# Designs tried in a protein design run: designed miniproteins, single chains, continued (5). Part 49

Each design is a single chain, and the fold is of that chain. pLDDT is the mean over its residues in the fold that is shown.

## One batch from the design tools (miniprotein)

Design m17787
Fold by ESMFold2-Fast:
Structure m17787 (fold): chain A 65 residues (1-65)
Amino acid sequence: DALLEELQRLIERLRELGATDEAEDLEAMREKIERDVDDPEVKHLALAVLITVARILVRKLEAAK
């Protein structure tokens, strides 16, 4: 739950920064993980990776002006 909320917050931030395509890609990846990944540990790790990617993208876009 907390990971999904954090990921959704970052996706909305990417949209605010004009990165609509990246936000849509991350949402699609989240949906695929929720649908296709049955192992809770693998699901947790996959969501953590998406959050890490989203954080890096937000940081780069905010720094780029």
Scores: mean pLDDT 83

Design m17788
Fold by ESMFold2-Fast:
Structure m17788 (fold): chain A 68 residues (1-68)
Amino acid sequence: LKKASLEEVLKAAEKVGEEFDKEKLAELAENIRRTPKSGARKLKEWLEENMGDTELGKEAVELAEGYL
């Protein structure tokens, strides 16, 4: 898979947040801005736990992995 940029990961988090939990995804996005690698790992873990069964969640996980 092609490496993803930080901006692509943040945009994917925004899309997931609109459908599921805007406040939690906003917090995770802020963590990515402050500590990009650690924040992306936390986003991936949260998505796998909460959105793992959705196509949108799977796409966001792939983008986070591509950034990591």
Scores: mean pLDDT 74

Design m17789
Fold by ESMFold2-Fast:
Structure m17789 (fold): chain A 73 residues (1-73)
Amino acid sequence: SEEEEEREKKAKELEEYLNKFKKGLEDGKTVEKEYKETIEKGKEAVKDPSSKEAGEQGIGVAESLKKQYEAKQ
């Protein structure tokens, strides 16, 4: 249960960073800081086997959003 709670906490934190990054992109803001923070959180999640999948997915989503933003500039 503690391991599951910690996993859920890490996944939720990464999702919150992704949402902030996405909101910044939608608002037309410079989002380099938000992107970097999201990638760092994803990399931290990947280091733990229990959160590896969540981290990999989060990194993939962040990279996809950045690519979409670059294509619209």
Scores: mean pLDDT 77

Design m17790
Fold by ESMFold2-Fast:
Structure m17790 (fold): chain A 61 residues (1-61)
Amino acid sequence: SIDDRIAELRAETARVLAELQKLAAEYKQNGFTPELNARIQAAADRLVALSDETEKLEAER
């Protein structure tokens, strides 16, 4: 159902947010690396995609 899919997207969003918090803590403690920055950017891009899909599905309700 749409509700089940929204719940899945919200759970995935929560996982990505937790990943970003962990990466941000690593950045703050250990400083900049191109690898760490790329991982942060990838996670941020994924959050945007998840947000867009969630909003699209919520509009169908």
Scores: mean pLDDT 84

Design m17791
Fold by ESMFold2-Fast:
Structure m17791 (fold): chain A 80 residues (1-80)
Amino acid sequence: MASVRELILLEMLLIAASANIFVAEKSKDNKEVFQENLEGAEEVLKEAREFIAKHEVPEKLKKKLEENEKKVKELKEKLK
């Protein structure tokens, strides 16, 4: 299982992804800000996914990652 320090870092990554998703959702009328924040969220979630693949982490953090990934996919579909 990941150490407490590593779990705190993962939580910070998930919070950063959530913040990027929130800004993207509020900035739908500004395509540049929307795209930058969507890309930022994707990059942070990729790092969180790679971390979870290397370490055993609590189910709560795995579910939070999956929910954030789902929101990013929904936002990408709205770009079509």
Scores: mean pLDDT 78

Design m17792
Fold by ESMFold2-Fast:
Structure m17792 (fold): chain A 90 residues (1-90)
Amino acid sequence: MEARKETLEELIRLQREVIEALRARDYERAIELAERMRELAREAGDEATARAMEDLLEVIREAGRSGDFSLALQAAERLLGLLEQRLASL
């Protein structure tokens, strides 16, 4: 239980940094952070979060190409809410 809690807390911290990077329009930083989260989730066996990060990475790449990341911000904020809910349920 402790290892799962620590992993969720780190994922939540990184996800907040992703949201801040997206608000700052720092696409490279947002991609870097999201890739770190995907790897952390995979190492922890959290396949659902790993898949969500892969989806978010694609949306961030689209935002980088279009200059519009309202969808990326919405997706990132929803994922943060889900991670916080999971932590509260431990």
Scores: mean pLDDT 82

Design m17793
Fold by ESMFold2-Fast:
Structure m17793 (fold): chain A 72 residues (1-72)
Amino acid sequence: SAAGVERTREPERLAREAVEAAKAGNLEEARAKLEEARETLARLLSLRVIPPEEQERIEALIAEAERTLAES
């Protein structure tokens, strides 16, 4: 379904947006997007609907955003 497709794309998009915001110095936006990415990823993992390679990619983006925020 469209909702299912959107859900599997959502955490990667949010994580990418968090990285971009963090690199731009928009710390509040970066934190908000990072939290949304973590929550959405956790939900999809509990539902067993996310492929391992996509999970690894999203987790890498989350880690990049966290590191950028820590260095700010």
Scores: mean pLDDT 79

Design m17795
Fold by ESMFold2-Fast:
Structure m17795 (fold): chain A 79 residues (1-79)
Amino acid sequence: DLEAALAAVRARFEALLARARALGASEEALAALRRAGELALEAVRALAAGDEEKARELAEKALELLEPVRADIAAQLAA
């Protein structure tokens, strides 16, 4: 069920955003996390449409955007 899959991905990213805010993540990190969530939703839609290549590319781009968020949170915790 595409609707259920999209809802699950959205809920996960909303939970991640809430945790990132609680940890004092920067506005840049929060923006990157929101963008990663958008790409993850697009990947799910592409997969549902049978475009496995596009889904893979979008998922990889989403993961790449999460690396600066991890670095920002680590810096906040070290401060």
Scores: mean pLDDT 79

Design m17796
Fold by ESMFold2-Fast:
Structure m17796 (fold): chain A 62 residues (1-62)
Amino acid sequence: ELEKIEAELNKLNAELVKLYAELEKAKKEGDVDKVKELSKKIAELTDRITELTKKAFELKKK
């Protein structure tokens, strides 16, 4: 259970890093629509990472 959550967290964190790199590129290019799309995806991934991190913490507590 915990190992699977940690593996998913690692995958989501890698995706988050890639999205931030794409966001910086989109900002430099002035692509407002892509900036909005990427910002939304980053927010969604951040929420999921937070939920899984909280669950992993609860599982480690006992």
Scores: mean pLDDT 81

Design m17797
Fold by ESMFold2-Fast:
Structure m17797 (fold): chain A 64 residues (1-64)
Amino acid sequence: SAKELMEEAEKMPEEVRKEIFEELLELTKTRPLPEALEELAKKYKISVELVAAMVLLELNKLES
């Protein structure tokens, strides 16, 4: 569920979440967002849904 994914993302080290977010921003300069998310999921050996949840946490932090 979305709630379980967000809880799992929150348990990830903040350093890893920030690193994934920064890599996403770099990848999206040359790749569509869905492809960038898939590449990060493969690199970090986690689900695309978890990558998306981690990115949402970092975005929420910037909007606050």
Scores: mean pLDDT 82

Design m17798
Fold by ESMFold2-Fast:
Structure m17798 (fold): chain A 71 residues (1-71)
Amino acid sequence: SAEELLREALRLARDDPRIAAGVADALRNLQQGRYEDAIRNLEVALRLAREAGDEETAELLEKALRQVKSL
């Protein structure tokens, strides 16, 4: 699920506060049914992960973003 992907991304990004904050915000908004807010948070977190060269976190965020956009 998108929530499981975001929890994994949060664990991987725990030492990067900007990425972790974006993922945490996306997860919270997703859990509250605020899909548009979750998408915006995911797009920001994905950009930051790519800029940091964190390909593993970026791949999880891309998968989560595709799942949320399909809702």
Scores: mean pLDDT 86

Design m17799
Fold by ESMFold2-Fast:
Structure m17799 (fold): chain A 59 residues (1-59)
Amino acid sequence: MSEEEARRFLESARRALATGDPVLIRVVLHELEKYFGDIPESLQEEAERLIAEARRALA
């Protein structure tokens, strides 16, 4: 995916995490893990942080 697409994707994930809704958080965690390999290397560290945050929120 493009850097612009990836930035919008990660922004959507951040918004879902901010809701605190475990249903939405599970959905974005699944999507982040599914599309991780398509995320540009420059944004992979941010994606890894969001995955870790989602996992902590669901623990």
Scores: mean pLDDT 85

Design m17800
Fold by ESMFold2-Fast:
Structure m17800 (fold): chain A 107 residues (1-107)
Amino acid sequence: GAQSRALALELGRALAEAARTEPPAEVRAAAEIFVRMVARLASPEAAAEVRALMDRAVAAAEAGDREAAAEYLLEAGRLAAEALADVAPEDIEAALTAAAVELEAAR
C-alpha cells in the first residue's frame, strides 16, 4: 500500500543523500543491504532490475560521479516502491534487518 511505497521511496532518497555525502565504501554497503532486502520480497525480475541500478550507482560513486550515483539510487527506490507496494512495511523492515546482519557476518 501507500506506506510501503513511501518507505521504499524514503530508503532510495536516503541512499541518494549518502551517495552525495559519504565515502563510496559506505554507499556500496548500504546499496547491498537494499538489494538483499528487495531480493527477499520482490519478484526475481524486479530484484534483478534493482541490483542492476545499484551496481551502476556504486560504479558511479567509485568513479567520483556522485550525482549520477544519486540518480541511479533514486530510480532504484522508485522501482522498489512499485515492486514492494503489496508488501507490509514491517516485512520490509524485517528484510532490511536480515540483510544488514548477513552483510556484517560476511566480514
Scores: mean pLDDT 86

Design m17801
Fold by ESMFold2-Fast:
Formats: structure tokens, sequence, C-alpha cells
Structure m17801 (fold): chain A 63 residues (1-63)
């Protein structure tokens, strides 16, 4: 899991947004599983992880 996604998850948990943190973590794990299975390219996985990090920060700012 990329550091940006991990930081977003930790910040959501610190803010008390545990359900949102768990959802982002689950989606990040699914991306990693698909990458390992060869269903995603490295570049596709990076793009999806960046999207999750941005979404996590957006959730943190909007609460």
Amino acid sequence: MPSHVRRAIEQLREAGLEEEAEEIEREAEEIDEKLEAGELSESEAVALHVGLAIRGIGLLLDH
C-alpha cells in the first residue's frame, strides 16, 4: 500500500471516521490483489491508489 493512501487512512481514523477509513483500506487491498493477480498494470494501480488518497483527504476535509 502506498504511503499516501496509508496516511489518508490514518488521518481518517484519527478524525473518528472509522467506517470511511475501513472502506478506503478495503479498496486499496483490492487494488493490490488485482495487481498481484495480473489484472491491473503497475500504472493502473498507481492511478487508482492516487485516486483513493485524494478521496480520503476529501472526506477528511468535508467532515
Scores: mean pLDDT 81

Design m17802
Fold by ESMFold2-Fast:
Structure m17802 (fold): chain A 64 residues (1-64)
Amino acid sequence: SPERIAEIEREIEELRRELEEVKKQIAEAKEKGDKKKEAILASVAAVLEGAIDFLESLREKLKK
């Protein structure tokens, strides 16, 4: 369904924006030497990357 694909693409874009913000926060934590915050944010980034990968896989299956 084109509508369902568009919905998934919108969710992917939202998650990609969140991941970009988390990556900026990781860079800031790294610059400040806050290793604990860097580790926590790296875990958050991994979860977001997993969610994006899942939705991208789902989108590709629905296109065909």
Scores: mean pLDDT 87

Design m17803
Fold by ESMFold2-Fast:
Structure m17803 (fold): chain A 62 residues (1-62)
Amino acid sequence: AEAERAALLAQAEAWRAAAEAARAELAANEAQLDPGTVARVRAGVANLEAQAAALEARAAAL
């Protein structure tokens, strides 16, 4: 149970880190990107954050 919880939280942290990196990259380059690309990256960040939250909820239920 503890090892499984730790694995879920580690994966959630990895996805949150990926979302933060993508958001920082977007902020740095937004002026050079087309609106469609900006919207797609923002959707990807939101999806990563939602997946991380789902893993955190699963870990909390263990």
Scores: mean pLDDT 85

Design m17804
Fold by ESMFold2-Fast:
Structure m17804 (fold): chain A 82 residues (1-82)
Amino acid sequence: GPKEEALRLLEEAIELAKEGRIEEALELAEEAARLSGNLEVEIEVAMAQLIYAVGKLTNASTEEISKKIVEQLERAKEILEK
């Protein structure tokens, strides 16, 4: 169902983020949040997007941005698994 598909997409997003493929990770995370219909998941994904935007504006390393985004997406996954 939608929850299981959202979880799969979020797991893929986490792996892409670990690879430093941040924009692709966030695209999948946005789709996962949409499919989940869960406001808390949507908030965690929005926070990941904000981290990426701030990271780009401040010239943060891909490694630093990736680490923070992985943490946010793993939090979203924990919420969805409840």
Scores: mean pLDDT 88

Design m17805
Fold by ESMFold2-Fast:
Structure m17805 (fold): chain A 56 residues (1-56)
Amino acid sequence: SKKEKVLEKLLKTAELLGIKIPEDASLDEILDLIQEAISKLSPEEISKVMKAMNES
């Protein structure tokens, strides 16, 4: 159950970043994709995503 909640939050973050996660992706693969996307964002874009996560 706890792993499912973490996965749900990560998938929501990926959606906010415009990333499509493969259906069979592991938790580590999802984290890697999110980190890769975040590394391409400006600090302003990161702050906007974090705000959207808190409001959703």
Scores: mean pLDDT 75

Design m17806
Fold by ESMFold2-Fast:
Structure m17806 (fold): chain A 61 residues (1-61)
Amino acid sequence: MNLPEIVSRIALRDLERLRDELTEEGYEEARRIAEEILTAPEEEVPALGRRLGEVVERGRK
């Protein structure tokens, strides 16, 4: 399993745990980014991870 697959899997697991703490819009946007990481080039993963973190923080209830 490559880095994008590992990061995406961890992100999706963490989002499941945080689902009730996030707005519906924030959860959906974060999930899309996590899924985008799965198919992203490895060099783009850090940037997508930062964007995911920003979306999670903005989407908190």
Scores: mean pLDDT 81

Design m17807
Fold by ESMFold2-Fast:
Structure m17807 (fold): chain A 55 residues (1-55)
Amino acid sequence: MSDTELAALAQMIVREHAGESLETLLAAARAFADALGLSPEQTARLLAMMKELAA
């Protein structure tokens, strides 16, 4: 996935889990990464984007 696609996914997860803890958001992001078969590098980028959006 491109960085743009990862950013779109991160924003979707944040919107669908509005008001949830950072731990819940990161767990959701990992579940999506596993379901989509993302590489370790793509998973790390997604988690970084989630942390930035949750700040």
Scores: mean pLDDT 80

Design m17808
Fold by ESMFold2-Fast:
Structure m17808 (fold): chain A 60 residues (1-60)
Amino acid sequence: SAEESQKAAEAALAGDAEAAREYGRKGGDGNGTSAAMSGKEAGDEKSYQAGLEVAAETAA
């Protein structure tokens, strides 16, 4: 959902890779990508990688 996508992005911006991963999985295909982009913008490598993993999982 849009709410889960937003929470994934917010968690990634805050550097909370675990929460970004959880919310990304709940929100479907776009949410892992949103988390990855937010983590990249924040400079948080762990959130960036978590978002990429979720995007790959939900796209498959």
Scores: mean pLDDT 66

Design m17809
Fold by ESMFold2-Fast:
Structure m17809 (fold): chain A 84 residues (1-84)
Amino acid sequence: DEYNKKGKELRELAKYDEAIEYYEKALEENPEYAEAYNNLGETYLDEMKYEKAIEYYEKALELNPEYEKAKENLLLAKKLLFKE
């Protein structure tokens, strides 16, 4: 999962647009890749784009309803959006 790993590295460097591009490449190779949707959500959350983050976490959970990290992230994003 080279693209997903590269996206995570870029996100750690706060290179959010590049991170998004690599996660999108991961999804081009595997459209059912729940982890890549969760990682897109986390990247948008870091940018304080809460509505986008929620959208991607919901996609991750649609593909994998037992994805605990995505459930936790979705709850956090909703709390942050509500306060905005």
Scores: mean pLDDT 87

Design m17810
Fold by ESMFold2-Fast:
Structure m17810 (fold): chain A 79 residues (1-79)
Amino acid sequence: NAREEARKAVIEFLLSKGVDEETAQKLADLIVETAEAALRGDAERSRHLAEQVIKLAKEAGVSREDVGEALARATEILA
């Protein structure tokens, strides 16, 4: 299951960056949904989900670079 593989990879990456487990799970769910929407060509949904990712990441102290890396990892696994 590519979705579960992508989710697990994002969680493991965020945990390695010092993100707490609950926040890593929430961010991973949003990041995977963002990647799925982007791959489907759903630009509006992808944009709205990306805004939620950016907001949660900022609140959790996760850098823009780490968010970008997590999204890239999810996209690679889902593609």
Scores: mean pLDDT 87

Design m17811
Fold by ESMFold2-Fast:
Structure m17811 (fold): chain A 79 residues (1-79)
Amino acid sequence: MKGLTEPLSEAKKLLEKTTELPEEDVEKKLKLIEETLKILKELRELIDRVMPESEEKERLLKELEELEERAKKLKEEVE
């Protein structure tokens, strides 16, 4: 569990970094958003492979889904 929360923390930091960039840096913002989405996708695949069905797995997947939605919304606003 603790090792799986590290990528979630990294994804959150990348999204925060995206919001700190000037609006003119569209290319940099898109790159950070794409990197965040890639991390979240890889984490989802990892969770599905290594974690048994549990409330803990459901909570992690919900947090991951919320971060994916946030990243997609930021991408829509930048594009």
Scores: mean pLDDT 77

Design m17812
Fold by ESMFold2-Fast:
Structure m17812 (fold): chain A 75 residues (1-75)
Amino acid sequence: NADEALKAGDYETALKLYEEGIKRDPTNADLWTKLGEVYLKLGEYEKAIQYFEKALSIDPTNEKAKKVLEEAKKK
């Protein structure tokens, strides 16, 4: 489970599972947000911002994506 991997700090497994999820459903804004969160945890802030912006391009009302985007931009 990608969410369990992210929570456990297994970012390599989380990335792989979220990427597989996006491949199956590229319109799921929550998956793009989760992928961005993994990159944020890895310190790759530019990639995190790109993925959060992708999530907001799919669902502009996604409050979680807005919050984590603000967090990433602060870095």
Scores: mean pLDDT 81

Design m17813
Fold by ESMFold2-Fast:
Structure m17813 (fold): chain A 78 residues (1-78)
Amino acid sequence: MELVEEGAKMALELLKNPEDEEIRKKAEELIKKLDEEEKKNAADPEKALDAGIGAALIRIALGVIEAIKRSEERKKLE
């Protein structure tokens, strides 16, 4: 579960600091690392799954932040 924990910690940091560009950059770098771990561990399905879940948590946090920004932009255009 270490890769899931890394992803979860990054997702929480993103949600706490949605406008922090340094945290966003670290999150993008961690997603790349987790994607590589998933591909590298294709023969170990549990480790590959943990890497995939970790990356998914970060992507969900980024998606939530982006959805909030898009909602604010739509309100300005109304």
Scores: mean pLDDT 79

Design m17814
Fold by ESMFold2-Fast:
Structure m17814 (fold): chain A 66 residues (1-66)
Amino acid sequence: MSREEAIERLMRELGLSREEAERLLEAAKTLLQHFDRALTVAFLQRFGGLSEEQARLVVELAETLL
């Protein structure tokens, strides 16, 4: 999956702007470099205001781009 496809999917499924989707994706990529998948999902839920399903989607897309 391309970075562009990941951004477009986040915009569509989460209702984010392009800039918001890009920031969220980069944040998830950074978190995955320092924390395991489960902690990254938890951080995105607590600080990103995402549901568990939304946070899992962001993490799965970020992992594809690592």
Scores: mean pLDDT 83

Design m17815
Fold by ESMFold2-Fast:
Structure m17815 (fold): chain A 60 residues (1-60)
Amino acid sequence: SEKDKEALNAALYSLENTKANEEAVKEAIKGLKEEGIDASFLEDAKTGEELKKGLEEALK
């Protein structure tokens, strides 16, 4: 949905401007799930780069 896309874009923007470590990646995924967004496809991400890749794919 548009709201889900907006939340994914916000997460991607945060990663572009923040040094993300494994803990920050886990918190971002948890935040998306709490907003009702299916972020299960991101659970394998261990780094900010992997999370960014997953978010970019989801935004296609």
Scores: mean pLDDT 69

Design m17816
Fold by ESMFold2-Fast:
Structure m17816 (fold): chain A 77 residues (1-77)
Amino acid sequence: AAALAEADRLVDTAIRDAEENVEWMKELTGVDERTARETLPLIVRGVAKAILDSSTDPEVQEAARRALERVDAWLAE
């Protein structure tokens, strides 16, 4: 369905943008690369959870759950 495909594309874009944001966070805040990398996944996790809690669309909820699983797998390393 279109909504799920759009949500997946937005999540993929956010993950891609997270790599760009690591560089900018280092320059703007003076934190080291490790701190920036650890902080960004937590932001993504929070956003995905907020979407899951706020949305009543089952396709959007499924996309948010998939995003949370990806972030949780990344953090479990």
Scores: mean pLDDT 70

Design m17817
Fold by ESMFold2-Fast:
Structure m17817 (fold): chain A 99 residues (1-99)
Amino acid sequence: MKEVIEEARKILVEAIKKLNEVSDEMSHETAIKTTAAAMRALADIMAVEFGEISPEEGLKRMAETFEEASKFARENGDVKTAEILEEAAKKLRELYEKV
């Protein structure tokens, strides 16, 4: 269980690093949406660590948040950002299946 949350944190950190590398290329609307998604995912990790929600619920919420942000980025033509968010969501979904 602790290892699952540590892996989720690593997925989030890697996604943020990749998003920072393409930040100059994304639209302002996509930048706001991706920043909000990252903050929401961090809040969900903290909620799991503090015992407010289950690891399963936290992973599901994070995956759904990144899936929504990815769809928004793709619809705005920010393909690189969408691909980064899709990869993070996929990894979170795979992690969810192990819990």
Scores: mean pLDDT 85

Design m17819
Fold by ESMFold2-Fast:
Structure m17819 (fold): chain A 95 residues (1-95)
Amino acid sequence: SEEEKKLEEIFKKVDELVDAIRAGADPATVDRLLDEIFELIKELSKKEQLRAAAYVRAALTLVLMNEIMQGRPVSPALLRALERVDEFEKELLKE
C-alpha cells in the first residue's frame, strides 16, 4: 500500500538519522533529517503517525542507552533529536 511505502521511507530515514548522529553530524544535518522524517509521518493516517513517532523515539532512545552503557559522552545532537520528537508527538496529540 501507499502507507507501507511511506513507512519504509520513514524507517530508512531513521536509519540515516541514527548513522548521522553516530558519525557526529552537525545539528543542522540532524534537524534537516528530522524535518524530512516528520513531513513523511504527517502523510500517514493519525493512528500510524503516533506509531511512527513512537518508533523514532525508540530508535533514538536505544542510541542514548548504548552511549551511556559504553561510557561514551552523550551527543548534544541526540538529546536535541529526542526533544524534537517529544515536541512533535505533543503536536500530533492536540488534534
Scores: mean pLDDT 86

Design m17820
Fold by ESMFold2-Fast:
Structure m17820 (fold): chain A 62 residues (1-62)
Amino acid sequence: HMEELQREFARTLLPIAFEAMEKGLSPEEISRIMREAYELLKQGKSPEEVREEAKKRIDELL
């Protein structure tokens, strides 16, 4: 269902944004990480894999 896909995207992307904000990243860096995470979800990667990839990106920026 489209609603399920939309919910999955929100569940994955919103926590990533909040985690990046909590770690002190700029709005520009947060936007970039979220865009990358969205593209990975569109490519069919699992929410867990996408969150792990995003965490690596956040940690790279510190």
Scores: mean pLDDT 77

Design m17821
Fold by ESMFold2-Fast:
Structure m17821 (fold): chain A 70 residues (1-70)
Amino acid sequence: MLTAEQYLNVGESAFAAGDLETAKKMYQKAIELDPDYAEAWRNLGKTLEAMGEHEEAAKYYAKAKELDPE
């Protein structure tokens, strides 16, 4: 079984390789296991931004900020 942290790490590797579909799936799995994982929400936002889904990315960035407020 993969942990949320392991899914995040696999997603980061996929994102760095330009595999945005795999990155998106891995970050979604991380959020499914730990919905309060702000970094997973932020990384999914970055992936959506890279895919050209700017409006959707903004929602995920907002959620990440709510979970990890300054």
Scores: mean pLDDT 84

Design m17822
Fold by ESMFold2-Fast:
Order: structure tokens, then C-alpha cells, then sequence
Structure m17822 (fold): chain A 59 residues (1-59)
């Protein structure tokens, strides 16, 4: 149902955020930016994802 689908998307977004942080700490800013952008898309906030990805890529 809708609640289970929402929980699955939230779990996937959390995994992408953790992988993005790891990429960031390793200096892989392009991978970090892409993972963060995808996480925010899953959370229904694509504009924030694009903004944060641009900030990461500007480092």
C-alpha cells in the first residue's frame, strides 16, 4: 500500500544519503552530488536535491 511504498522510498533515500556522505568524505564530489540529488528526488524534493548537488560540485 501507499504507506509501505513511502517507507521503502524513505529507506532508499537514507541509503543514498549515507553513500553520498561517504563519497563526499573520499573527495568524490561528483558521485556525492548525484547520490544526494537522487535521495531528494525520492523524498519529493527535487529542487533541494539539485541545489545541494550544485553546491557539492562547486567544491
Amino acid sequence: GAAAERARREEEAERLEREGVRAYLQGDFDTAAELVRRAYELLGRPELGERHAAEIRAL
Scores: mean pLDDT 84

Design m17823
Fold by ESMFold2-Fast:
Structure m17823 (fold): chain A 80 residues (1-80)
Amino acid sequence: MALSPEEQAKLDQVLQEMAARAAELRAQLAAGKLSLAEVEARLAAFTDALIAKYQLSPEAAALFRANVRQMVAHIRAQAA
């Protein structure tokens, strides 16, 4: 279950980029510029774009998608 150092570096990079994008989208949600549904849709699209851009392995992609699901769950909990 250990990722290669190269795959781990890619995962760390996409997690960093996703964290920055999520912070941007959370700010837009708080400002009333986006709905929760629009934030979720944009995070999902960005997840797929990053997986394709960095050519993540199935293992790295699965870990990334799991992290994004937790992030979306936290955003939903705070917005409800």
Scores: mean pLDDT 85

Design m17824
Fold by ESMFold2-Fast:
Structure m17824 (fold): chain A 91 residues (1-91)
Amino acid sequence: SMMEEIERLREEIRRLVEELRRLAAELEARATPERLEFGVLAGVALIVAAVAERTVDSLNLEELRELVELLRRQIELLRENAAEEERRLAE
């Protein structure tokens, strides 16, 4: 049913929000005066998580699907940017 699909997507979004918050905590722990980019990435992760939490209960089925895809893309980009910063600091 549509309600079962909506509930499944809301649960998936909440799981992705938890992943963003864990990622933000990891990135913030790595932020130092010499590694400010990790602090910036942590801030982005927290903003994305906060927007998702604020909107999830107000979205229709199509919007929930779009939010899931957006969150997955944002997590991937944050991980890629963090890996790139690690490579730059290792050189």
Scores: mean pLDDT 88

